# Designed miniproteins, single chains, continued (3), part 36

Each design is a single chain, and the fold is of that chain. pLDDT is the mean over its residues in the fold that is shown.

## One batch from the design tools (miniprotein)

Design m9229
Fold by ESMFold2-Fast:
Structure m9229 (fold): chain A 73 residues (1-73)
Amino acid sequence: MSAAERGALAAGGAGRRGALEGGADEKQANMASYGFALAGASGKPDREASRKAGEAARAGDGETAQYWATLAA
């Protein structure tokens, strides 16, 4: 498994868990997971966009988390 694949798996899992803990349903949690996986795969995610994605995930807003995490990638 490549470093990008390991980064994607770890970040995607963290984003999904964070969103679920924030009150997101499965659809929102999967959106957060996808965006975080892209950011984790990039190896050099933007710090501010990653921070905003984390805040959105913790609020249960998986769609906003996906948006910011994808921009971080």
Scores: mean pLDDT 83

Design m9230
Fold by ESMFold2-Fast:
Structure m9230 (fold): chain A 72 residues (1-72)
Amino acid sequence: MELSFDSAEEALTAARNLLEKAKELYKQGRIDEAKFYFELAISAARTALKIDPNNVEAQKLLKEAESLLEKL
């Protein structure tokens, strides 16, 4: 699923917030909800990279979210 944003910065901010939410839900044992938010974080980070392919922070967020989702 792709999210719509006006700028790479907005998409990046959304990715950060969604990733933190996913980590919090995982810590609470809410695994299915955590997976959903990790997938949203991946979608937001991919959108940021589509707008700005050289955004190092978006690349790092995408890698972190994908790595954490695979471990669930």
Scores: mean pLDDT 82

Design m9231
Fold by ESMFold2-Fast:
Structure m9231 (fold): chain A 81 residues (1-81)
Amino acid sequence: MSEELVRQAIELLEKARERAEKIPGGEKVVELSREGIRLAERGDLRGAREAAGRAQAEAFKLGDDEVVELLSKALELLHSA
């Protein structure tokens, strides 16, 4: 497990959450990003990946490219950790 990769993934999940909070209809992305952060902080990387993947799917429905990119990068880091 790479602590640095997990830390970077949490930072990206937080940025995705902050951006999604400003977007109408972003509530599910906010909720799932928060869950991903909680699970990653607890060392549950499998749960964090599942939450981040679900957040990415919801972000595609929003059509916000930056939120999708942030969640995609976070998910890649969680898979590499």
Scores: mean pLDDT 85

Design m9232
Fold by ESMFold2-Fast:
Structure m9232 (fold): chain A 80 residues (1-80)
Amino acid sequence: THLQQGQQHYQQGQQARDQGDGQSALQHYSQSADHFQESGNLQQAADSLENAAKVASELLGDDELAQQLREAAQRLRQES
């Protein structure tokens, strides 16, 4: 169930990002990462955080948040 919820939120994050809704995209990618972490899918969680970082920088102008999200993604990739 967590794997399916992670994938669903990832798709919702992509759609929100495509529509320019940075806040909704960030929320969905963050929820996607949490669900993928709970299911042990650390590489997919890292992918979600990298997309969240892109949203933070490109749509929200929050470069500090983007850097924090990229660092979190790198840590997850090293654990997987």
Scores: mean pLDDT 88

Design m9233
Fold by ESMFold2-Fast:
Structure m9233 (fold): chain A 66 residues (1-66)
Amino acid sequence: SAIEGARAALEEALAARDAGAAASAWQSLKHLENGDVEGARESALGAIESGDAGAARGAQKVLEGL
């Protein structure tokens, strides 16, 4: 599921100590837990467009499950 994918992305980022990836995955996970799939997608796309490589890594993994 999309929630499981976002949670896995967050867990992987935390294990790697990748704060940027963890932050982007966490934001998308919050949207998904509230049933807001479009908000999760917009959050992930914004993270990719931010220019932060860490944020982009977390967001890419989330988008694979959306």
Scores: mean pLDDT 84

Design m9234
Fold by ESMFold2-Fast:
Structure m9234 (fold): chain A 64 residues (1-64)
Amino acid sequence: PEAVVRAAEGGGREALALAPEELREEIQKVWDEGIARARAAPDSEAAARAANEMGRRVKELLAK
């Protein structure tokens, strides 16, 4: 899962840089929780699912 986590970390950094200040705390919380779930995942498939769900939630927040 390390490669999945590393890719997710990169995407999160970019998303936070693009986020309005009002959404940054919420996006960071979603990202931190998603990364923690991906790191704790029993396998790469579960890690990818956690990363995808996290990315989807962040995109929904940014698409307002």
Scores: mean pLDDT 74

Design m9235
Fold by ESMFold2-Fast:
Structure m9235 (fold): chain A 84 residues (1-84)
Amino acid sequence: SPEEERRQLQLVADHAEELYDLTVELKKVHNDEETKKLVTEKLKSLGLSEEFAEEEAVWLLSFVNNNVPKEEFVEAVERRLRMS
């Protein structure tokens, strides 16, 4: 539902800095597949559905892999929530 999607987007926005920092730290010692699984589990623990958590983990990992600064990731998450 639109309400459920917005709830999940809000959870990501509320934890954006933490999620970015976690992904950066995990990537130092894990490959991309392992990092994606661990980030997915963190997102599920915050209350995201499995499918949305998996897609979100891929998106977050792409920001970190392309060396996008944390501040730009936070802005992107906030803009997405505003447009939802």
Scores: mean pLDDT 88

Design m9236
Fold by ESMFold2-Fast:
Structure m9236 (fold): chain A 78 residues (1-78)
Amino acid sequence: SMEELEKLKKELNELYKTTPLREALLGNVAKAIETAKDLEELVKKLKEVKERAKQNRLRPVKVSEKAYQEAVEFIENV
């Protein structure tokens, strides 16, 4: 629903703003949030971001383990 979409976009933006993950993913999460028209498209775009994140086997040193883990866990649970 639109209400679920808006809630998820808000929660993702909060996490994205508070973690250096935004730099590591070159704005891919922000772009997914901005451009998703519905919940299905948001989930699809986030799955693509998740798969790309998995291919980066090493977390950037400047990103705290806690912040990275919280962001990844949130994306995985969407």
Scores: mean pLDDT 64

Design m9237
Fold by ESMFold2-Fast:
Structure m9237 (fold): chain A 80 residues (1-80)
Amino acid sequence: MKELIEKAKEEARELGRAVGLASTSRAEIDAAVAAWMEELLAKNYELGLKGQPVLTPEEFEEIRKIALDAAYAAFAARAA
């Protein structure tokens, strides 16, 4: 359980950083993170159907926040 959450948080940080460095606007960051979160939600739903451990809504919001925070930080650093 803890390993699954920690892995998802690490992936969110890496994705956020990559998105922030590649994006030209905050709107592009928001769209890219939203698309990744939709893919993560779809995978989580499929895991649930197979009886595998799944992320809770609270954990999804934490992961989204981590990805957005990382993306905005990378975007700001690139602009400097």
Scores: mean pLDDT 80

Design m9238
Fold by ESMFold2-Fast:
Structure m9238 (fold): chain A 82 residues (1-82)
Amino acid sequence: MKLEVTVSNLTDEENAEALIKAIKEGKIKSLTIKNAVSEEALKVAKAAIEANVPTKVTSSDKEAVEKMKKELKHPNLTIELE
């Protein structure tokens, strides 16, 4: 069974590694990362995109949104300001 996953305030490396493992194992069908301002959130988003998982990333930090839009470009990726 594949899961729809939403995570918020992803700053913990352990949680990021667990999500990346689940993504690589094909357990996640869609991913939403809210308030994404960390390197951990970026790593998880990249892993999801590489695994062809539809991914949505949101942040209230305008500068973080602008950086992510420049660094991450993929048809299955949506980046939005909250």
Scores: mean pLDDT 77

Design m9239
Fold by ESMFold2-Fast:
Structure m9239 (fold): chain A 92 residues (1-92)
Amino acid sequence: PVVLVKPNEKLKKLLEKVGLKEEWLTLDELQEALSLYILDNNLLGPPSQPHIVDLSGTELGEILEVDELDMRDSELIMELLLKSIEEIRVVD
């Protein structure tokens, strides 16, 4: 089975900026779009801690309601993204 998620309006607008226009996404597509947004906006941390992302004052930070992300914490990232999902479907 494939899990499909429908982003809320705020997250959908952010995803459209990275070229993702589909109404329904897989969890992998959602996480990849997050990574693309971070790269496109040069939000990665310093070379000593590139996994630490400063989201203060960003649209993504406002959507996820956090000022900082550790990109190694995939479970927390997924939990925060799921708070911005309107509907979840499981397709067989």
Scores: mean pLDDT 80

Design m9240
Fold by ESMFold2-Fast:
Structure m9240 (fold): chain A 105 residues (1-105)
Amino acid sequence: SEEEEADAAWLRSLGFSDAFIEEYLSLSREKRLDLLSFIESLYDATNGGLRLSDEQVKRISKFTNTPLSTVRKVDLLDLSSLLTLLNKLLKANNGKPPSVPPPEL
């Protein structure tokens, strides 16, 4: 669809791989919308860089009860890393869509 083509073009412009985009487009519409919304939140939170600041790493670590070293290794351009982060944030936020950066505890 034109919407899927536009989403794919935007993700490509952000540095996401063709493999990521193919896997993204294979997801259900609901999962694509959730993931796209999460990527948009990360884009805004990182000022378009898609790299977590030390402060964002610390907030995520506290909020998800995940070691700092583990959060620092998250590659926001890797689908597995991104989905793992999203799932940890959803679990910590009682299944609700996370805000990024999460509020300080």
Scores: mean pLDDT 78

Design m9241
Fold by ESMFold2-Fast:
Structure m9241 (fold): chain A 80 residues (1-80)
Amino acid sequence: PKAKLTASSLTQSDLDIWTKLFAKEAGKTVVNELTLGDGPLSLSFTENKISGTFAAKDAAQALEAIGQHLGINLTVILTS
């Protein structure tokens, strides 16, 4: 994979960093809403920003799916 993220947990700060990485790799300045899941794992990706509420392990899988949707080769690994 071209990008690899490792974390024991996921926070909004982590999402902010990944949002910037996704925007840079995808070459997009504006992104339409992309929503994954429902309930507590609902995430949205709009205007090159990722936001939502989540549990760490499930959020990692959701972020990988967002990466795949944007055509970014990204793997998220949780170490705990």
Scores: mean pLDDT 50

Design m9242
Fold by ESMFold2-Fast:
Formats: structure tokens, C-alpha cells, sequence
Structure m9242 (fold): chain A 84 residues (1-84)
């Protein structure tokens, strides 16, 4: 659900702020999975959302600047919560 996705994105944001990029990546993946379930009747969009979550997670793991990762996650939390 959107609420679960928002919860995972907030946990990812907290993990990034603590310097725990591996946990942040895992939470972003879980958020992507929760969002993808909203599109179970649209396999193309579901696959796109899942891929987006995976790509973002890898990006966070490889990003040396946590401030940029934080800004991205803050925007995602805001967008998901706005739709919940």
C-alpha cells in the first residue's frame, strides 16, 4: 500500500542520515515492492516501478554524497504521502 511504501521510504531516509547505505537500499527496495503491488493489474507499470526501486537503491549504495540521497528520499516520501 501507499502507507507501507511511505513507511519504508522514511526508514530509508533515516538509514541514509545514519550513514547506513545498505539498510537504506533494502528499505528503498521494499518501498518499490509495496508500490508495485498497487499496479498488479498493469504488469508493465509494476515492472517499471520495481526496476526503479532497484536502480535507486543501487544509486544510494554508490552515492558518496548522502545529502543528495537524502533530498531524493525526502521528495519520494512527500510524493507518496501526498497520494496516500
Amino acid sequence: SLKEAAEYLRKALDAVRKGDKESAMEYVRKAGEALAKLYSDDPSRQASVEAGGEILGIGILNEPDTEEAEKTLEQMVEEVEKRA
Scores: mean pLDDT 73

Design m9243
Fold by ESMFold2-Fast:
Structure m9243 (fold): chain A 58 residues (1-58)
Amino acid sequence: APSSAEAGKALKEAVENGLTVDSPYKEAAEHAVYLKNVLGASVDTATFAGLVYYANKV
């Protein structure tokens, strides 16, 4: 499994660019991008929410 640092970097890049790739954290990245686009969450807040999603939902 990717480390929390690797997951955090990938989630932040996905949130900043609005793009996801096929990876173990793809669903978490999609969730983070959705939160930023729908709720206007900051990149940091959306990334944190994505990390929480990844940890609990796989």
Scores: mean pLDDT 72

Design m9244
Fold by ESMFold2-Fast:
Structure m9244 (fold): chain A 87 residues (1-87)
Amino acid sequence: ELEELYEKIKKLLEKLDELAKKGVPLEEAKKELEKFAEENNLKPVIELLRQVARNEAPEEKVELLTEAIREYILEYGSEEERALLKE
């Protein structure tokens, strides 16, 4: 379950990066992301984000989300954001 959730989080972040690199306008990017989420059954990622916002997410899932975001920032984030993550 956690491995599958991690894969779904990574897919969403990768699609977001793809759209950003192509310079897709915000309105078009939103439509593409919504369609991609529906086609790839990414509703569990949205539910996880809601659980985190409500402080109801299991620690294991919070760690998984944090790691996926950290990897995304290291690859696609700003220089300032990357500097904060280096140890």
Scores: mean pLDDT 72

Design m9245
Fold by ESMFold2-Fast:
Structure m9245 (fold): chain A 104 residues (1-104)
Amino acid sequence: SRILEGLKRAVDEQDVGRLGGLLMLALAAGEHDVLVETVIYAIENKAPVDLIVMIAEFVLLNGTEEAKRKVKEAILEYIKTLPKEERDKVLERLKPVLEAAGLS
């Protein structure tokens, strides 16, 4: 997918503006698998924690039930790798989003 290629590049370049625009484009195109793959790519390529969480929040708010479930599983596994203080901060940030998604 051309959108996925652009999303991966935006993650690598940490271009938050371009990333946001391409996430919206993927959503509008119904490419929910691309949204999930972007979260996994950001985790695997050791993107900044805040960038990973931002992409995960986008999918948890806007994705299909399947995409939300996959992203929840990926992000919860990812945060186990973080120091306790950073993990607690990420969990606090994600709690209202997970509750809104019906994934609490």
Scores: mean pLDDT 87

Design m9246
Fold by ESMFold2-Fast:
Structure m9246 (fold): chain A 89 residues (1-89)
Amino acid sequence: DPVVRPAELSEEQLERLKAEGLTLVSARALVHPDGTVTVSVTVQDANGNLITGVGRASTDGVSEEEAEQRALERAVDDAIAKYRSGRYP
């Protein structure tokens, strides 16, 4: 079973979301048995719409913490991209 834990966004990531008009709702990291880390970041727009960005990174050649930070960066990028495209899957 994957291990689930909260993911902490940096001040820079939170300010980046705020600049887009987005508010952080939740961030979670899942560590998979194969050494993949998946991070899900859920944000809310000014109208109350929820957008979930997802990022993944491998622990191959890096620490679990480094993989989580890379996955988190990708999840934030994905959430912003979905918001800018007007698509909220």
Scores: mean pLDDT 82

Design m9247
Fold by ESMFold2-Fast:
Structure m9247 (fold): chain A 115 residues (1-115)
Amino acid sequence: MTLEELFKEFREAAQEFLRVAQRILDKVDAGEPITEEERKEFLEAAQRLLDSAEKLADYLNDPEIRELVERIRKALEKVLQAYENNDRDALKKAIFELARLVTELLEKVSEVLNS
């Protein structure tokens, strides 16, 4: 797989994750319950994002990208804890932080491709 193919896979996974995350945030803000199906979709999108990010980090062998991927993994763990605790405020904060880290990783990869 080429770097361009890896970045495309990661970008598509990141865009899908951000779409699913926004839908969950919209439901939390509306006071609507998050269904088990929506939780599953979120976790599947997050796993696809992590898998593509790890492939990209391994290919680039960049310690800063690897560190961002690890931070994303830890942020996802916080989202899972908030789901288990039914803590809507913690869930919202955790999803915002995860989305911020995903955006930061997208920007960092774009910088590496231009160097």
Scores: mean pLDDT 81

Design m9248
Fold by ESMFold2-Fast:
Structure m9248 (fold): chain A 101 residues (1-101)
Amino acid sequence: NLKSLYEEAMETLKAFGITNPTDLEIGIVVYLLKIYQEGKLVYPAIYEVYKKTGLSASKLAKLLGVTPLYIQNITLIEEPPETVDEKFVEELKEIAKQAKE
């Protein structure tokens, strides 16, 4: 249920002090919540988001309410990727748009 995931994502972002999230930020949180609800492993999904979106460990940590060190431990302490997976980014933005409906 994308609508309930959207509501939970918005409350989560608000709790972390993010009052005006972008479609990408909303899409990331909705995507990860959906993975969790489907009983799938969240850690590989966080790694995929980090690798494909070009977001820094600090920015991702803020969206998830965790420390940057937590993200670095998941990503094997790699530098942020220099390129983004544009298709994946657009899919995350589309999740946010569909969830708002």
Scores: mean pLDDT 75

Design m9249
Fold by ESMFold2-Fast:
Structure m9249 (fold): chain A 60 residues (1-60)
Amino acid sequence: ATQGEMVNTVLQFVAKDDELKQDLQQDQGKVNTLIAALFPQANQGQRNAVAQEVHQALSG
């Protein structure tokens, strides 16, 4: 999967749960944990890049 596809997957997952979205907006560490759980096979650099884009998208 591309970085953009991974970001879209996380954002769609979060869109189904408003409480999770609010938690992730307040805690960058929870974003990193979610990315690791959804993409355990991805390398560390790829997961970090996806986490940064997700955090920026959720924070506005």
Scores: mean pLDDT 77

Design m9250
Fold by ESMFold2-Fast:
Structure m9250 (fold): chain A 72 residues (1-72)
Amino acid sequence: GPHREAAEAALRRAREAAERMRRATTGVEYAGAAIALIGDLLTAVHYGRLAGDEALVEEARRLAREAGLRIE
């Protein structure tokens, strides 16, 4: 349904943002990627919960932990 689709799309964007963060060569690039990653992970958790998809929510939390981020 639309909530799961939104969560999956946000999770894909989060993975892309994590890659941008790792390849960042300036503080501005790093900060922009980190902000996008945080926002997309929060969106994935929110819509994942609405969809009842605990596996997707846990995957988003795993990505946050790997990136050293707190999204509790």
Scores: mean pLDDT 87

Design m9251
Fold by ESMFold2-Fast:
Structure m9251 (fold): chain A 70 residues (1-70)
Amino acid sequence: MTAEQAIEYARRLAAASGTGVLSADQANDAGAAASVSGKIEGARALGELVREGGGTVSGDQAVAVIREHA
């Protein structure tokens, strides 16, 4: 999986949510894709963001942290 494919996957999960908010399971799936693509720091940042948000994160924030981190 490429970094671009991982970002696209996170974007699709956000679109599929209907609310713009990802559940913990959806955020975990996005983080796993980012990690597999080599964006390990992006996956870590997403995990922290979900923890701080009480188990949810906005789709836009999830996409942004995966894009911005290595």
Scores: mean pLDDT 78

Design m9252
Fold by ESMFold2-Fast:
Structure m9252 (fold): chain A 66 residues (1-66)
Amino acid sequence: VTRIEVTADAGLDAARIAALARAYIEGQGGRPDLEALAKGLGAKLGADVTVELAEDGTLRITATAR
């Protein structure tokens, strides 16, 4: 993963989401289980979370407040 991009509703801390995702990626040796990451972030934030890894290594996270 080269870069992490977070799109989050105003009620959600985008910097915290990025930090949590980075920690998870480092634990996975740079190629994360995106479904597990999305589920984990959604549970911690109480939000709907979608995670996508682009071919350039950019991890895109979209979080929508419930």
Scores: mean pLDDT 75

Design m9253
Fold by ESMFold2-Fast:
Structure m9253 (fold): chain A 92 residues (1-92)
Amino acid sequence: MLSEKEKARFAVVTGVLLGAGEFLIKLLEKAIKNNDKKRLEQVVKEIENELPLLKEAAEKAKKLGDYKTAERLEEVIKRLEKLKEEAKKLLE
């Protein structure tokens, strides 16, 4: 069982990761709309670095029985993956 301190730490880390993911979604959507290929390339690289961390947090949330947090993380992951593929097509 996780201690209350470990649960609190996980909640803080998860909040930061969710905020970062949502920020990257907004940056990528803006770069796509503006056809800013340089920014698209930069944001895609940042998303590729963040996706493993988000996936790890989602799996940990499931193991803790925090299915609401896992669902929120999985939604952000799906949106980032979809937008990343759209961005890659624009970079070709």
Scores: mean pLDDT 82

Design m9254
Fold by ESMFold2-Fast:
Formats: structure tokens, C-alpha cells, sequence
Structure m9254 (fold): chain A 102 residues (1-102)
């Protein structure tokens, strides 16, 4: 079904977030930074799920001929926003630590 297909896309994006989290853990090996990133990731995932649920409801009325285009656009936009938010949080945390060392 349409709803089932959108849910599968949401699951794929969440899996990508899990991969990004694991990669960050391997890079930094800093328990406090990793915990901060985990908290940010969980909050971002929660917000992402809310947006996906809203998009599912909104897209449920869309004619089938536009389905793939709308799904691709929504998935790309949400994934980009989520990953950008994670990057900005990492940069801010690293900058704060650099300032504390001065």
C-alpha cells in the first residue's frame, strides 16, 4: 500500500542515521561527545518520525501518477535536514571544547 511504502522509506532513513551514529562513535571515542550525539540523534529521529507521519497523511490523497516523485522529494529533504542538524551539533560541541581549552 501507499502507507506501507512510505513507512519502508522512513525505516531506511532511520537505518542511515544509525550508521552515522556508529561512524561518529568510531571517530571520536569520546564518551561525553558520543553521549551528546546519541541524545541529539534520538531527538532528531523523533522529530523526523513526526514529520514522516504528517507527510504520510498528506500524501495519502495524492494521485498514483505523482507518487514516486513526491516520495523521493520528501525522503531526500528530510534525510538532508537530519544529517545537517547532526553536523551542526558536532561542530558546536567541538568549538565549545576548543574554547574551554584556551
Amino acid sequence: SFVEEVRRLAERVVASLDSARDMMKSIFEDDILVSTLDAHRKETERVFQQVIENEIRDLAGVAREHYDRFIATVSSRLARGVLQGLRDTIVRELEARERALR
Scores: mean pLDDT 59

Design m9255
Fold by ESMFold2-Fast:
Structure m9255 (fold): chain A 84 residues (1-84)
Amino acid sequence: DELVREALERLGLGEAYEKLEELAKKLGIPVSSLPFRYGRFGSEEEKREAAKYLGVPEDAFDRLEEELLELAVRELVEAVERVI
């Protein structure tokens, strides 16, 4: 959840977080799964409708997925460094 918020802030889309959290609750999935649900696994129509609901560009899910992957790798590297 914090990583999703950070990724959105990096993209200048931090204002969308509350709506993204609401959408995740409606779908019964974690907030962190939303960018993959619409970006990677969503149809073009689903992506457009979700982007319209959130008030973000259609490519926002693809960009958010990339940012989340970068942040997840950073967290993984940091976690490994703490135990070595």
Scores: mean pLDDT 75

Design m9256
Fold by ESMFold2-Fast:
Structure m9256 (fold): chain A 100 residues (1-100)
Amino acid sequence: MPVPQFSELSELQQKVFQELLEKIKELVEKYNAGEISERELIEKIREAFLEAREKNPELSLEEWEQIARTLLAELEKEESPKQVKLVEKGIVGALIEILS
C-alpha cells in the first residue's frame, strides 16, 4: 500500500492542497465538457497554482513540490492519463515560474 502522502503534509500544505484539488477538478470537468481547450486547461491550472503561492508566500519551493506530487497522485486515482498529463503540464509550468 502506498504511504499516505497527504498525511505527511503540514496543516497549511493540506489546506492549500484541498483548495487546489477542488479548483483543478472543476477545470478538468470543464475541459471534459468541451467548455475549455487543452491550452486553456494548462494555463488556468498554472494560474491557480501561482495564485495559491501568492496567498501563501511562507511555503518553500520544497513544500510546493510536495503539494504538486500529492495533487498528481490523487488525480491519478480518478482522472484518465491524458487529463493527468495536462494537469502536470500546468503545475510544472507554475513550478518553473516559481524557480525563475
Scores: mean pLDDT 80

Design m9257
Fold by ESMFold2-Fast:
Structure m9257 (fold): chain A 100 residues (1-100)
Amino acid sequence: MDQIQRRANSGFSSLDNGVLQAQNNSDQGDYSTTQSILDNMQRLGTNVLNDMQQLTDQSTPNDQQQGNQLINDVQNHLNTALTTIRTLTNQTRQNYLNQQ
């Protein structure tokens, strides 16, 4: 469990930081940076989930149940983070186009 939990905690922290960076860059009108953050967070999230799945599959049956719950929690957190960043990216793009 410790490795799966550590990977999940690492993922949560990175996703939260990604959302914060996207918000800050969106507030500055930096569409290109916000889109790069979205792409990076999609890749990061996929890697975290794949690592957690591999660790869970190698665990005891009891740890697999907890591991699968953590994978679901990370997936939900990732989906929320990506939705937030997409919304910020779209708002930043619209603001950029309206100022042209």
Scores: mean pLDDT 83

Design m9258
Fold by ESMFold2-Fast:
Structure m9258 (fold): chain A 82 residues (1-82)
Amino acid sequence: SELEELAKKLEELVKKEPENGYLWRMLGGIYILLGDEEKAREAAKKAGEIEGQNPEDVFNGLKKAVKENKEDIIEQAKRVAE
């Protein structure tokens, strides 16, 4: 699926830029859309560690963003993954 391909591309990007919290947030959002809550929580933890935020707050923020603006999350991930 397109979401699985986006996740794979974002996984490669976080390997190149492991301290880029924005990439970890995008990856977490795509994992939420895929229904992979465990991987989404791991990505949110990484983003929280990088940005100095609580991982649970990051995860809950990503769930809200995905629920309220699914298309924007997908479009942001596509732009970053290209």
Scores: mean pLDDT 85

Design m9259
Fold by ESMFold2-Fast:
Structure m9259 (fold): chain A 98 residues (1-98)
Amino acid sequence: RRERVDALLDELRKNATPEQQALIDRIRAGIDELEKLAKEANTPEAKRIYDAALDGVIGALETAKQSTPEERLAYLENALRIVDTAIEEVKRILEKQK
């Protein structure tokens, strides 16, 4: 999953507008944070959240790749929202562990 996300982000970034590049960079940073938090939580629930988030991001990025430049922004925003939501879910798991 992670290798496919990284490959899609790299491909989309090559032909991206500055606004799209900023979103792509935020998506990548968010996935790095999500992976770190999921590993720290080390629970089946956190792994499920991480796996589901990556599957959702892959779907959004694949659609963005096939879309017009104007439509791509909306799909990149959706990918970022998926990542941000998953981060907050894993953070709630970590809070309960403390």
Scores: mean pLDDT 81

Design m9260
Fold by ESMFold2-Fast:
Structure m9260 (fold): chain A 80 residues (1-80)
Amino acid sequence: SEEELERLKREKAHVDSELATLQNIEADLQKKLEELRKKYGNVVTPEIKRLEEQLAKVQALIDEVNARKAELDSRIAELT
C-alpha cells in the first residue's frame, strides 16, 4: 500500500503540473481577450471569436484535469 501511495502521489504531481500549464495558457488567453476588448469594445472581431473558442476549450480541459485530480485525491485519502 505504501508503494501504491507513492505511485499515486507521483501521478498527482504530474496532474498538478498539467493543471498549472493549462492555467497559464488560460491566463494568457484572458489577457489577450482583455486587450482586444479594450481596443474594440462591444464589437466581436474574428480574432476575439477565435480566442473565446480557444479559451472555452482550455477551460474544458481544466475541468477534465480537475476531475482526474479529485479522483487521485480520493484514492490517496482511502490509502491514508
Scores: mean pLDDT 88

Design m9261
Fold by ESMFold2-Fast:
Structure m9261 (fold): chain A 94 residues (1-94)
Amino acid sequence: ELEERRRLAEEALRRLEEEVRQIRDEYKKKVSDESVKKTIDSIAKQVIDAARRRLDRLVREGTLTPERAEALRERFVRAFREAIDSVVAEEKRR
């Protein structure tokens, strides 16, 4: 039912936000450039916003399951890591 799917989405989003926060904070400790730190914060926000929209869509379509919620969380975490790794690599090449 709708309330159960919303709870799944909220739980997945909360876990994603926590994991993204941990990864963000770890990378920011390794980076001295303030501009790069701001870029990492921007990417984190974009990833969380995109995940929220995707989860909301699945709730509305009635297709969100615990398995799909977990797979989405893993996908967005991977996308976040790849994006910040790219930003850090680009900064090192400057």
Scores: mean pLDDT 82

Design m9262
Fold by ESMFold2-Fast:
Structure m9262 (fold): chain A 92 residues (1-92)
Amino acid sequence: MEMREKLEETRREMREKNPIKSLRREVVIAEASAGVNELGVVTSEIMARKNPEGREENQQLAEKNRQRAEEFRERARELQEELERRLRELEE
């Protein structure tokens, strides 16, 4: 079994037992992942400027990191909306 499959199974079990805690944790992880990829953009852009031989490769890496950061930010937004929906259901 791949590590990804084990993580997804663990997330599913956590959502069943404590959906609010699981969602809060997933939001934090998604936001942290976005931040790591945003740092990757900065690092790749600096390397592109300092190494002309690797400039194109580092520019491509910066773009990939930018896209991944956007994907994680979108996921964090979706998870936050789900968290807010679940919290409203508990109040009613």
Scores: mean pLDDT 80

